# Designs tried in a protein design run: designed miniproteins, single chains, continued (4). Part 33

Each design is a single chain, and the fold is of that chain. pLDDT is the mean over its residues in the fold that is shown.

## One batch from the design tools (miniprotein)

Design m13121
Fold by ESMFold2-Fast:
Structure m13121 (fold): chain A 80 residues (1-80)
Amino acid sequence: SMLYEKVIEAIRRRRAEALAEGAERTAAMLDSLLRHLEANPELSIEEVLNMLRQMLRVAPEEERPYIQKLIDEIEKIKEK
């Protein structure tokens, strides 16, 4: 549960950064992900990572670094 809470906080922080920097498409996608996770608390961290990897494929090229950094951060959280 603590590990999952860190993942949720990472997504929230990256969404806030994307929104503040005008990466509106990515911010909206991350907001949708957060709502989906609230509705589906049984989702594994690996399933969350797979959803983020799908988002990376459809995100605008200029905004992909926000999603990639989030993936990298969650992978590090998972290793701890």
Scores: mean pLDDT 84

Design m13122
Fold by ESMFold2-Fast:
Structure m13122 (fold): chain A 68 residues (1-68)
Amino acid sequence: MVSLSEEEARIGAVWMEERGIELPEDPDEAVRQLRELAQEALREDPERTRRRAERAVERSRNSPLPER
């Protein structure tokens, strides 16, 4: 079982959107991609990455995303 933290998921999602990367069809691959993107972003610039993720969360706080 792969456990992805809420912070890692948020960072990964933000970075995917910024880079225009689509989630793969395979859920295991999707989790791996999110984790890798989050780790890469944190490795490049942890301060900027955390700040950006925080802002994205704050924006989403007022209107949660409904599933299709």
Scores: mean pLDDT 68

Design m13123
Fold by ESMFold2-Fast:
Structure m13123 (fold): chain A 55 residues (1-55)
Amino acid sequence: GAMSGEEAAARAIELAESGKGSGKEVEDLAVLSAARGNPEAGQRAGEVGIEKGAA
């Protein structure tokens, strides 16, 4: 099934803040969020990922 843009953004933020996700997973979810019509949510997820050390 396809993940929604907001769902992808929320997942990326959760993984970045909890430290359980890899930097690539956070970036991939941020890109998916933007691609699914939530560029603002994708931007926010990317910023959180960078702040938490995502590459």
Scores: mean pLDDT 69

Design m13124
Fold by ESMFold2-Fast:
Structure m13124 (fold): chain A 90 residues (1-90)
Amino acid sequence: MSAEELAERIVAAAEAEEARDAPTGVVERMSPEERAAFREKLRALFETLLELGVPAELLEELVEAVEARDEERAARLLEEIARIAKEGLA
C-alpha cells in the first residue's frame, strides 16, 4: 500500500471515530482544508518511516488497528515503529 493510501485510511478512520464517540448531533468535522493538511502530514510521515526501514506491513497493521479502534494495539505498534525508525537513523 502507498503512503498516500495509508494516510487516507487513517484520516477516514479518525473521522469515523469522532462521529461515533461524539454525543448525538454534536460532531466537530474537520474542514476540507484541515482534512487535506492532516492527510498530507500523515503521507509525509509514512513516506519518512518507509525510508527509515519501517516495514510496510507494520504501517498496514497500525492502520488496521486505528480502523478497528484498538487503541492498545495502535499504541503498541506506534512504539515498535518508533523503535525501528530510531534504528534506521543510527
Scores: mean pLDDT 72

Design m13125
Fold by ESMFold2-Fast:
Structure m13125 (fold): chain A 66 residues (1-66)
Amino acid sequence: VTSMEVSEPVTLPDGSVKQVATLTTETATITYEATVLPDGTTVIRTYLNGVLRKEERFDDPNVVFR
């Protein structure tokens, strides 16, 4: 791991809360996007060099990065 940056949580107009963490390594940039939907569902998307590689869903509104 060369560097890691975590954004502040942002409330979107639809009531969703979004937070992004970007991890930079020597060979790749990995981006984690956590979105808490108004119904309490959390969606985490993992991107490798800007390409979506993984999507996970949780029924937990408290899953956000600090």
Scores: mean pLDDT 74

Design m13126
Fold by ESMFold2-Fast:
Structure m13126 (fold): chain A 87 residues (1-87)
Amino acid sequence: SIEELIEKVREYAEKSPDPEVQEALRRLIDLVEELLSTGNPEAKKIAEDVLRKVLELFEKGVPPEDLLSFLRHYIEQLEKILEKIKK
């Protein structure tokens, strides 16, 4: 479920020693929750896909510098989708 994916990402945010990574993960979760609040089924699918990709980065042990770059990219993608839906 998407709720389970959100919880797993929250756990990584809480465990992260890097404050920039922690902040990026919390921003990503906020955007996911905003997308879910729209009730748009395509937004939900995209949010689930992004959460799965983020979890895969942690599972593979991607370095913090690369991790932050990927997280910022996903945040930008979710922001663009949210803007498009709210038009």
Scores: mean pLDDT 84

Design m13127
Fold by ESMFold2-Fast:
Structure m13127 (fold): chain A 86 residues (1-86)
Amino acid sequence: MEKEIKEFIEKQTRELLEYLKKASPEERKEIAEALRERAKKTPDEEIRQLLLKAADAIEAGDYEEAAKHIKEAALKAYEIQVEKAK
């Protein structure tokens, strides 16, 4: 189960990276804005900072760094959900 979810996050992150490379400047701005809005609604400080760093990386053209931060945020969110399910 855990391995399958990590592999899913890895695949989703790779697909997002490919999308960002092919996206228009307008589409990239929309994604960065969505990440900033999601960060405002995120109670976990580490996840919030990762989402903000991802948005900044997209605006800077560092799509690989953005994908890395999004992957880290997704993995952290999954770990929190598992902890709450106890």
Scores: mean pLDDT 81

Design m13128
Fold by ESMFold2-Fast:
Structure m13128 (fold): chain A 66 residues (1-66)
Amino acid sequence: SLSDSQMVAYQIQLDLSQQLAEDSLRKAEEALKNGDLELAQKYLTLAQSSQDLADILSQQLQQSQQ
């Protein structure tokens, strides 16, 4: 089980990872509208990595509560 301090740290990291994924998707959309395919690809990759981290942290938090 995660300690209370670890759960708080994981929750903060989860929230930040979700925000980063959302911001990266928005920036990817803007890059696509501007025709910058290379920049769009970089932001899409960042969004995917951030979402994957959020999913892992969410699963860890649920496991420690059950």
Scores: mean pLDDT 85

Design m13129
Fold by ESMFold2-Fast:
Structure m13129 (fold): chain A 97 residues (1-97)
Amino acid sequence: SADALVERTLARLGEVAAALADAPEEEIRRRAPAVYLLRQLLRRIRAGELPTEEELAELAAALRAAGFSEAEIEALLAALREAARLALELQRRGEFA
């Protein structure tokens, strides 16, 4: 299922993020660009901002370079779009802000 692909992809990215927990932002950007881009995108989603297609394309390219499959990439991008829509709706209602 798509949810299983998202869970697997996030688990693998989470392991990389944990290994770099004490690393400065520039080192994360250089060594794990997919983690860096995902973190920036999640911060914007949390702020109630919708990701741009350009930002999603940059994340997709970084995930591809890191060896993720097209199915894993498509599932994660779809989940990020959905999460952004939900965060925006919750912020609009004052339930998340």
Scores: mean pLDDT 83

Design m13130
Fold by ESMFold2-Fast:
Structure m13130 (fold): chain A 66 residues (1-66)
Amino acid sequence: EEKEEEMKRGVDFLEEVKKMLEEQLKKNIAAGDSATAQELQSALDAVRKHLKAYREKMEREIEEER
């Protein structure tokens, strides 16, 4: 129970970070700051990969409780 809630909290946190990075990326692209936009894109890709890994691990943990 607590383990699943911790995983879900991690996913929620990463979702919030993803939304923040997407907003910052849009603003930096509009401002023409290609260097910052490139770094934000890399950070966004990393967060998306972490989210996928967390979701896959959470699904496996739920299967164990079947």
Scores: mean pLDDT 76

Design m13131
Fold by ESMFold2-Fast:
Structure m13131 (fold): chain A 81 residues (1-81)
Amino acid sequence: SLIRKIANEIAKATKYYGTDRKVTPEEAVELAIKVLKNAGVSLTPEQLEAIRRVAREEVERGDTLGNVIAKMALAVLSLLD
């Protein structure tokens, strides 16, 4: 259920902003938080720090918005286990 909700919110975000769009780390963090919040995920300070770290690393690699958001969502899910 939760994974499916997150996948749906990622699809909505990537449709709105475009899969091929380049983004800043700050923009990626804000959008990932919005995706997770819309999916019903409450973020801890540890999860927020992980999101910020992943966003910086993936944006520096030149990833698209969709890929960055997906990677950040996966990082949060790994912390929920």
Scores: mean pLDDT 72

Design m13132
Fold by ESMFold2-Fast:
Structure m13132 (fold): chain A 69 residues (1-69)
Amino acid sequence: SSEAERQVYQEYVRRLAEALQEADREWEEWKAKHPDASPEERFEKMLELLTEALRRVHAEYQELLQQAS
């Protein structure tokens, strides 16, 4: 139903926000451990962490959507 889909979407948004905050904390920790890292290396690490977070949350969203069906 559209209501169940709306609830799944709200849960997805909440999980996405949490995953992005976690990725940001991991990136800050990585930068602290690699003070000599170039801007390019820092950007590459950020993309890696963001990509993994988005992939995980997308997989969770797909599972929630299947359960709602």
Scores: mean pLDDT 86

Design m13133
Fold by ESMFold2-Fast:
Structure m13133 (fold): chain A 85 residues (1-85)
Amino acid sequence: EVESRIRAAEELLKLARDNPAYSEKEIKFYERMLEAARDGTLTFETAKKIAEELGVETMVANIDTADRLIKIGDEIDKEIEERRK
């Protein structure tokens, strides 16, 4: 659970870092989300607060996408773990 969320958050940060269209503030947002995931405190409210603190309020509109990606990461990990014939 926590491990899967951390992995999903790491992938989100990697995508942000690999895309030159992302600003330093947006990258910091994903870095803070990864830290929250590692602390087991990553929730929609926590992510929204981080976005507000960094002045990337527009990222709040995309937090649903981040939540979906975390859930997808969890499902992918589950599928990999349950790999069988």
Scores: mean pLDDT 65

Design m13134
Fold by ESMFold2-Fast:
Structure m13134 (fold): chain A 91 residues (1-91)
Amino acid sequence: SRLQRVEIEALDPEAARAAAPAVGDRVRVRNLATGVVLEGIVTRVEDDTHLTLLVAGEGLEVGDRVEVSVYDARGELKGTFEGVVTRVEDV
């Protein structure tokens, strides 16, 4: 399957901080315009609100609004927040 590096900026910084995203956490990213859902992993966190993800598959473009659900290594939901895609690169 195709891999992409995706950067997301939280639109609700308080919700993002409450989710406490960390490197190695699993994520589910839902495109709010298309309903497409992609799975990935957090590879970088900046200021608790800017995430770099490694995502499997296609369906995200710069400017897309997304719902990000963050899961720990055991698969437990840590939190959910809305964000905007700021960068997409093929890996």
Scores: mean pLDDT 88

Design m13135
Fold by ESMFold2-Fast:
Structure m13135 (fold): chain A 95 residues (1-95)
Amino acid sequence: SSEFEKIVEEAEKKLLQLYNDAARQLNDPSASLEQKEAVKAETEAQMNAVIEETKKKLEEAGVPEEEKKKALERFEQFKATITAEMDAIIAQAAA
């Protein structure tokens, strides 16, 4: 449905914006390790909020369970990838 597509596109856009903002902040050579850890924690919390809100919107829109599950699995994979990348940047800065 067009509503399903809109909800997914909005969530993907938000997650991508969070990733780009986090990557920019974590690659700032003037940022302390403590500041980078705070950026990671805040970004993870914001990604969790986007996924939970998106799950609610998909349920309220009456999206089929199979499509909803597929979309949520993709968002969780994307979150895991971003988290791993943030961890790698922080580890490199600590070395």
Scores: mean pLDDT 85

Design m13136
Fold by ESMFold2-Fast:
Formats: sequence, structure tokens, C-alpha cells
Structure m13136 (fold): chain A 90 residues (1-90)
Amino acid sequence: SEEEAEELIKKAEELAAKGTPEDIYEAGLLYEKAGELYKELGKLDEAVEAYEKAAELYESVKEEYPEAKEKALEALIKAGLLLLEKAALK
């Protein structure tokens, strides 16, 4: 649902603003979930933006969270695949 994706983004923005590694990692998870929901809704631009933001947040906490580097790469791959899909539709 679009409303669910919007609420996830709002919560993620609030957590990222707190600036602790734990809050930033959680914000990344919420952006990733919002990206999945936007993708399911066919909102590819919003999905790409959410995945790219998740990757940025994961990359910023990779020293504190061992899984964050791999999650950042996964999010970037998801964003890249959606960008290729959009290009193919033009």
C-alpha cells in the first residue's frame, strides 16, 4: 500500500536524523521495505529512490554492522535493475 510505504519513509527519515549507527541501520531497513512496496505498486521512481537511500545508509554504518556492506550492494543492485527496466520501457 502507498500509505504504508509513505509511513515507512517518514519513520526512516526520523531515525536517520537521530544519527546513531543503530538508528541509521534501522532507517536503511525501512527504506528497503518502502522500496519493495513502491516496486509492488509499480512506482519505479520512488522504489529506486528508496533503494538508493537504503544503500547510502547501510554504507555509512558498515563498520558497526557486518551485514550492512552486503545489504548496501543488494539495494544498489535492486535500484539498478529497476533503472534498466525503466529504460527498456521507453
Scores: mean pLDDT 87

Design m13137
Fold by ESMFold2-Fast:
Structure m13137 (fold): chain A 64 residues (1-64)
Amino acid sequence: MDDYYKKYQEYKKQALELTEQGRREDARRKAHEAGYYLGQMLGSYSAGKGWEQYLLDEMDRKLG
């Protein structure tokens, strides 16, 4: 559980930083990893996918 939380936080930070840099493909990869670990931590695949989709939507808004 703790390892999943640490990985989620690490990849979330990287995804947000890459999003601010406009690095869409790198940010998407990190968002996917963060969502995966969040889903594992919560026992909910849909929660992880929801966060991944949220970040992709934020990227589209910023790069629009």
Scores: mean pLDDT 75

Design m13138
Fold by ESMFold2-Fast:
Structure m13138 (fold): chain A 61 residues (1-61)
Amino acid sequence: MGSISLPEDFVGKTVAEVKAAVAERLGIAPEDTEILVNGRLVTDDDYVIGPDDVVSVLPKG
């Protein structure tokens, strides 16, 4: 059992990798997740999360 405790858990991961990891934890499909970086929606799956980035993951519905 894993829990997402802090945004820094995603540092060095791509947006696609973060979506997959969170979807597995929530039991939903990766395409049903939204990724926000510094409060902005990110649609670039190749974006690499930096140490100063604040990442939020939300289910679409």
Scores: mean pLDDT 72

Design m13139
Fold by ESMFold2-Fast:
Structure m13139 (fold): chain A 69 residues (1-69)
Amino acid sequence: MSMRIRHLTAVFREAFERLQAASEKDMKEVKEQEENRLRQEMLKAGYSEEEAERLIEAFLEAWEKMQLD
């Protein structure tokens, strides 16, 4: 359980770094790619699709808020 959570934290960190490195023109594509990757990793970790979507949405909203500040 805790090991899967630690691995998932690393996956979210990688997603954050990739989003931060993306150009404005590529942002939509990068977001879609990372959202799909995060979803697959969360499902592998034993989360439901609903839990995965909720956490990914919260992550993306938090990231977008940081870009606006």
Scores: mean pLDDT 76

Design m13140
Fold by ESMFold2-Fast:
Structure m13140 (fold): chain A 97 residues (1-97)
Amino acid sequence: PLSPLDEEDLKLMADRSGEILAEEEELRRERPEEVERDLEAMAEALGISLEEARRIVEEQLEILQGLYENKDNFEKSKELFEKLQALLAEILARKAA
């Protein structure tokens, strides 16, 4: 067991993932320049390329989409949450290097 989260916690995360995805879609539609600035700021803060920052953000959004679509599938939600934790660990490791 890699996560202390129960099924109810994962469902709450799935609902929050849906909210984040809706906010991101609106931001990209209404304020695309702000999205590009955020990517540039992330790349600079992490010492990575703009292309790598974009890859990380797109991978995060794909995981959030999976969590939202699979909120009633506990095993899949747990797997996706672990993948999200691994992505965050990668970001922290790059920031520390």
Scores: mean pLDDT 78

Design m13141
Fold by ESMFold2-Fast:
Structure m13141 (fold): chain A 84 residues (1-84)
Amino acid sequence: LYRLTLEIEVEEKDAEKAAEIVLETARADPNVLDVKVQVEGGKVIAEILTTSEAAARATAEAIKEALEKAGIKIKKFEYRVEPV
């Protein structure tokens, strides 16, 4: 099992929509076992539990692409993957 931790900064007005996209994108992957998202101002923090390191990295990439396709301006996109 691997934990993906995401820290995303967007315009405060877009934070709720960004959080929704994170949840929907992660939930669509059968290799995602659990998703937790917190919003604080313009910051979206997500913890995602995956079956593998490759699944964790693929999920981070999919989330970034989904945010960009939705027209959300990303000020910061950082993630880390660690074994659980």
Scores: mean pLDDT 88

Design m13142
Fold by ESMFold2-Fast:
Structure m13142 (fold): chain A 73 residues (1-73)
Amino acid sequence: SSTTSVVRLRKGEKTETHSDDQDVRIRVLSGEVELTVNGQSLRLREGDEATVGAGFEHSVRALEDAVLEITVT
């Protein structure tokens, strides 16, 4: 079964670096963020989606006020 949560970040906020034992899907509902996975970064904008594989360390930094939908499967 999947668990979905909504996360709100203010511009400049960053999540703690962590890893999950399951795949994590990150969808940007509004704003813009930088997703860092194992030290490599990519920018996600409203409507973008990325999946982080189980065991990969990741963090999200808000480049603008942002709302994310996070799904763990």
Scores: mean pLDDT 86

Design m13143
Fold by ESMFold2-Fast:
Structure m13143 (fold): chain A 78 residues (1-78)
Amino acid sequence: SLEARLEEALAEAREAAREYRRLRAEGGEATRVTAAALRLAGATFEAGLLAEKLGDEEALAEADAIAREAGMGGYREL
Protein backbone atom coordinates (compact mmCIF):
# COMPACT_ATOMS: atom_id res chain seq x y z
CA SER A 1 0.00 0.00 0.00
CA LEU A 2 1.03 3.65 -0.33
CA GLU A 3 0.82 3.96 3.47
CA ALA A 4 3.37 1.14 3.89
CA ARG A 5 5.63 2.77 1.29
CA LEU A 6 5.39 6.11 3.09
CA GLU A 7 6.34 4.51 6.43
CA GLU A 8 9.35 2.81 4.80
CA ALA A 9 10.40 6.04 3.04
CA LEU A 10 10.14 8.04 6.30
CA ALA A 11 12.14 5.38 8.18
CA GLU A 12 14.84 5.54 5.48
CA ALA A 13 14.82 9.37 5.55
CA ARG A 14 15.19 9.41 9.37
CA GLU A 15 18.11 6.95 9.22
CA ALA A 16 19.76 8.78 6.30
CA ALA A 17 19.44 12.11 8.17
CA ARG A 18 21.06 10.58 11.29
CA GLU A 19 23.98 9.24 9.22
CA TYR A 20 24.41 12.50 7.28
CA ARG A 21 24.50 14.57 10.51
CA ARG A 22 26.99 12.14 12.06
CA LEU A 23 29.34 12.31 9.05
CA ARG A 24 29.17 16.11 8.90
CA ALA A 25 29.76 16.46 12.67
CA GLU A 26 32.82 14.16 12.66
CA GLY A 27 34.33 15.68 9.51
CA GLY A 28 33.84 12.65 7.27
CA GLU A 29 35.55 12.48 3.87
CA ALA A 30 33.87 14.43 1.02
CA THR A 31 32.84 11.31 -0.95
CA ARG A 32 31.07 9.71 2.06
CA VAL A 33 29.37 12.99 3.01
CA THR A 34 28.16 13.42 -0.60
CA ALA A 35 26.85 9.82 -0.75
CA ALA A 36 25.00 10.33 2.55
CA ALA A 37 23.53 13.63 1.28
CA LEU A 38 22.26 11.94 -1.91
CA ARG A 39 20.71 9.09 0.10
CA LEU A 40 19.02 11.60 2.41
CA ALA A 41 17.75 13.73 -0.50
CA GLY A 42 16.29 10.72 -2.34
CA ALA A 43 14.58 9.18 0.69
CA THR A 44 13.17 12.53 1.88
CA PHE A 45 11.89 13.47 -1.60
CA GLU A 46 10.14 10.08 -1.92
CA ALA A 47 8.60 10.45 1.55
CA GLY A 48 7.35 13.97 0.70
CA LEU A 49 5.78 12.86 -2.58
CA LEU A 50 4.06 9.88 -0.92
CA ALA A 51 2.82 12.08 1.94
CA GLU A 52 1.32 14.55 -0.58
CA LYS A 53 -0.43 11.72 -2.48
CA LEU A 54 -1.92 10.39 0.78
CA GLY A 55 -2.81 13.84 2.18
CA ASP A 56 -0.73 13.00 5.26
CA GLU A 57 0.05 16.49 6.57
CA GLU A 58 2.10 15.21 9.54
CA ALA A 59 4.32 13.04 7.33
CA LEU A 60 4.71 15.90 4.82
CA ALA A 61 5.75 18.27 7.63
CA GLU A 62 8.26 15.67 8.88
CA ALA A 63 9.79 15.21 5.42
CA ASP A 64 10.09 18.98 4.98
CA ALA A 65 11.65 19.34 8.46
CA ILE A 66 14.20 16.58 7.72
CA ALA A 67 15.28 18.36 4.52
CA ARG A 68 15.49 21.78 6.22
CA GLU A 69 17.41 20.48 9.26
CA ALA A 70 19.96 18.96 6.87
CA GLY A 71 20.44 22.39 5.23
CA MET A 72 18.85 21.28 1.96
CA GLY A 73 15.86 23.66 1.99
CA GLY A 74 12.37 22.16 1.87
CA TYR A 75 11.70 18.69 0.40
CA ARG A 76 10.32 20.30 -2.82
CA GLU A 77 13.80 21.79 -3.42
CA LEU A 78 15.36 18.30 -3.53
Scores: mean pLDDT 84

Design m13144
Fold by ESMFold2-Fast:
Structure m13144 (fold): chain A 70 residues (1-70)
Amino acid sequence: SAREQMEATTEGLLAAVEAGLMSAEEAIRLLEEAREEVRRLAAAGELDPETAAAIIEVLEEARERLRELA
């Protein structure tokens, strides 16, 4: 599912930051770009509102965790 794919992506970003392969700021920027894309797809009717909200929730939770690592 789209939520599961996003969870896997955010887990990968968190792991990369923890391993020192990426800064927390870089990972947060990628999450912000992903959130903007999700909003755009929802506005275009290509994502149902419930799925879009679930993905945005995952992105926001990952962003908060990344800010704790910064």
Scores: mean pLDDT 82

Design m13145
Fold by ESMFold2-Fast:
Structure m13145 (fold): chain A 133 residues (1-133)
Amino acid sequence: EEALRAALEAGRVDEAVALAKELAERGEKLSPELLRDLLHLLVRAGRVDEAVALYKELVERGLAEPNDEVYYLLIRAALDAGRSETAIELVEEAVEHGMSEGTLKLLLRYARGLGDEEVAKKIEEAMEKLGFK
């Protein structure tokens, strides 16, 4: 825990990832703050696919709670990286976990701003099915 925090503060990406995986293997939950900071570090390092895979694994194992703020971070990162399929999958997962109308509207504007018509269409379809308009 303290070692992971130190690695995050130092920007040591590979060390932080290794420590987080070690904690997960022991069944230890990451604090929401440590998880957020780790995912932000991975995104800033351009390691978007790893950030997405890690978050999905932790949620699936019950070691992290689904969170709108984290989904927003990861969906934006996937869009920025041109990972449209990954962004669509994350939108579908976030919607299943109760993502707010406000967050979906922010993501829709972001996708449209980037010209990602496929992701924009999927967000529109999700909002329509939820009765958001």
Scores: mean pLDDT 84

Design m13146
Fold by ESMFold2-Fast:
Structure m13146 (fold): chain A 92 residues (1-92)
Amino acid sequence: GDAEAGEKVAKETKNFDMFGEKGEGASGPNLLAEKPNEGFTTQPIGRFVKQLDEEEKKLLARELKEGRGDMPALGLSEKEAYDLLAYIQTLK
């Protein structure tokens, strides 16, 4: 994926607001991706994604595109989902 293109997808995708402007999440610790030590988070979403293997990253990109359980589909193309995932990986 392309992180710069993913940032544009994040800004244009209404449903990404549910994860917070920087992937912080609306409700959870460890969803903050900006700065792990600038608060009380130990595993922000960007760090979590970096720990996934390639198949797990592909699964996450598919889940962002198609939805999973209580998470709605974001209406993204496959490329947009992978670009968004690459952007999330740049967050700390």
Scores: mean pLDDT 56

Design m13147
Fold by ESMFold2-Fast:
Structure m13147 (fold): chain A 105 residues (1-105)
Amino acid sequence: EPIERLTEEEVEELLRRLEEGARLARERGLPEELIELLYLIQRLLIRLMAGEITWDEVIEELLRAGYLEPAQAEELLAAPSEAERLELIQRVLEPLAEEWRKARE
């Protein structure tokens, strides 16, 4: 279940794009709480793909910030493969990404 490993240059590029996206979202009037949530999640996923943090650390940060329910955190921690973990994260983020897309249109 290979996840692409990011280089330091790729991490910097993705983080820069993420910062630009957050600024544009603020200009479009998205709630600051939603911007902070999406920024946190994407930043954590970038760092995970770079090998800088573990899945346990990603789940802990999201749970600590109140963005995951304990049941969702348990499901993510129990997932045996990186591919299954990414699929679960994408499903959790899908409603929030939908709100972001609607605000862009």
Scores: mean pLDDT 71

Design m13148
Fold by ESMFold2-Fast:
Structure m13148 (fold): chain A 85 residues (1-85)
Amino acid sequence: SDDQDLLDQIRRQVELVKKQLDYIKENNVSGVGPLLGQIDTTLRMIDDALSRTTDPAIRKELEELREELEKLKKEAMELQKKLQE
């Protein structure tokens, strides 16, 4: 379904954000600013998906992905503060 396809896309985006954040942290490289932009875009996709679906299983997974992405955003923001000194 369209809702399942969107959920699968969001899951892939969250995984990519995790990998990018880990890479930045491990290699002490720049890129946190663009990554925060990607996180905000993905959060908007989750909000849009939640507005469109009534399936309880899909909603639960989207809410869990949202919580995970908000934690990643907090980590990225803390890292950005250290890099912008």
Scores: mean pLDDT 86

Design m13149
Fold by ESMFold2-Fast:
Structure m13149 (fold): chain A 97 residues (1-97)
Amino acid sequence: SAEDEAIIAAWNARTPPGPAPVDNDGLTALGLSGGTGDERLRDILSRANTSGLPQDKEGRTALHVAAEAGDLERVRAILRGEIDVTTQDAEGRTPGH
């Protein structure tokens, strides 16, 4: 969609190109999204530069968590910078500080 293209373009303009982060199983967020059946989620993840995102001890980024959940709106929010991606648990939330 035009909204998704604008989000991807703005994210890619500020995010350097590079290899997509892989988790401890060798999967990218795009790879995890293939199991959800959401074509829009896969399209966004295939077009967005995901290099440089913080990874947890399992190698997972916030985009991995969102892709596993099939949560298109969470992916959009991450790319808009509306979600803190520096430290997140398996639910895509930081543990209570």
Scores: mean pLDDT 69

Design m13150
Fold by ESMFold2-Fast:
Structure m13150 (fold): chain A 84 residues (1-84)
Amino acid sequence: DAVKEALAKALAAARRLVEEINSLEYIPEELRKKIDELLRKADQYAQEAAAALDAGDFDAAVAHLEKARELLEEAVELLEEYKE
């Protein structure tokens, strides 16, 4: 169940990112909104991946998971650039 494990890992990474942002003393509002939007879209794709797995559509599940991962990676990169 590599796809199920990858999905769980992506969701855990998203949760850690939110916890890290909440631990910061300050983050610009525009940056926070952009990261929140990326995380919202990633969560939507993760839900679609889970639904596709439940339906037995492995190809759709992988495609949605890859999109969720791309959005999560973009959110992480934005935070890392800010923390330079």
Scores: mean pLDDT 81

Design m13151
Fold by ESMFold2-Fast:
Structure m13151 (fold): chain A 97 residues (1-97)
Amino acid sequence: SDSAIRVLERQRGDALHGADLARSQGNLEAEELFRRAVELLDKAIEAVRKGDFEKALELAREAAELTREGLVLLGFPKDFADETGEAMLRTIENNIK
């Protein structure tokens, strides 16, 4: 659905912003995690377009975990990173089921 794709595209944009922030700080490990999250979200968008919602959710879970790890490496509090990753996954799950 258009709403599922829009949600995934928004999360992809947030992950790209995380990669840009990591690059600006010289944090190559965090940048790599966010860029991998972008790749997984691109694959999740393709899975939604093919009607494979199970695969889209699996890829979204991996992207949410990489986003959480990236935020921790950027120095965000663990609780904030955990809540952000959970909110990302919950938002995606609610729109692609």
Scores: mean pLDDT 87

Design m13152
Fold by ESMFold2-Fast:
Structure m13152 (fold): chain A 87 residues (1-87)
Amino acid sequence: PLQPLPPEVQKIIDESAKELKEEIEKAGRPPELTPLIRLLYENAPRVLPPSALAAIEETMKKYGIPADEVNMGALLLKIGERLRNFS
């Protein structure tokens, strides 16, 4: 079993996924696949620990968000923005 993430980090993932879900529902379409979103998706397995990747995937399932390139990349962008503003 993977080590659980700190509660603060899990909360950021949860809030980011909820925000993404609400945006998809309001727009009636998936997020735009930008070059930044693609790079975040491609580099996630190299940069993030396995526990963080597992938490992101489980949170996406919880909110019913498809774990595809565009949705995962968009979620990673939102998580990064929230982490930047955490302090």
Scores: mean pLDDT 78

Design m13153
Fold by ESMFold2-Fast:
Structure m13153 (fold): chain A 61 residues (1-61)
Amino acid sequence: MLSAAQQTLVAAFVREAQGASEEQVANALAMLRDLLASRGVPEAEIDAAIAEFRRRVAEAQ
């Protein structure tokens, strides 16, 4: 399960991706991955955060 800080970060990126083009969503996804990696988040947790981001963006479409 994602930490509260990771969930807050995912929520912020989802808000910026809401109503965005497919290219903007892809860019937000890449930036989210890079930011989590720069914070030393394990790959499994990064994958979970990306899955949550994709799920929330799909729900908002």
Scores: mean pLDDT 77

Design m13154
Fold by ESMFold2-Fast:
Structure m13154 (fold): chain A 86 residues (1-86)
Amino acid sequence: GGATAQALLDAADSGDPAAVSQAIKNAGEVLKVDPRDPTVLGAIAYALAAQAGNETVTKTVKDVIAELTDPAGKAELQRILDSLGM
């Protein structure tokens, strides 16, 4: 959690969509082990808000949602995307 969340915050603050996409991919691997990690989910929400409307970041999150198996984790990420119009 903590290191993954910090990497997401750092990527979001960089303004680089490629860095955000990579951090989201790494966070997806953590969510496969702990699909309800509130620190990681919160950091993803922050990064997505910073990159709202970015096509590459949107595709990356949709790929992460597709790879998750936990219904609650999938639903939370989908809720975040829907709230941002992504």
Scores: mean pLDDT 82

Design m13155
Fold by ESMFold2-Fast:
Structure m13155 (fold): chain A 95 residues (1-95)
Amino acid sequence: MIEELAAKLREIYATSDEEIVAEGERLVNSDERYKKLYEQALKKGLSREDALALVYLAHRLGIEAETIEETLAQLKEVLSRVVAHLKKAPVSLTA
């Protein structure tokens, strides 16, 4: 489980900001769930680019929360677990 999350995070890290924004916009236009998440993010004061990046991250990490607050809490938990895992592993990303 944690190794899968680390692999997905590495792919995300290798993805350009432009590609993240473009994919986020495509997700928002094709899925009502992501459209609602995007609208909630904008309402909470996130920029368009940050809101689209949030949608992209939620999709890539399999987060299925109904509210932006739950989505952010789950993202923080996932990232914290991945960072803790990487700090234990002797990998260049933590050097």
Scores: mean pLDDT 72

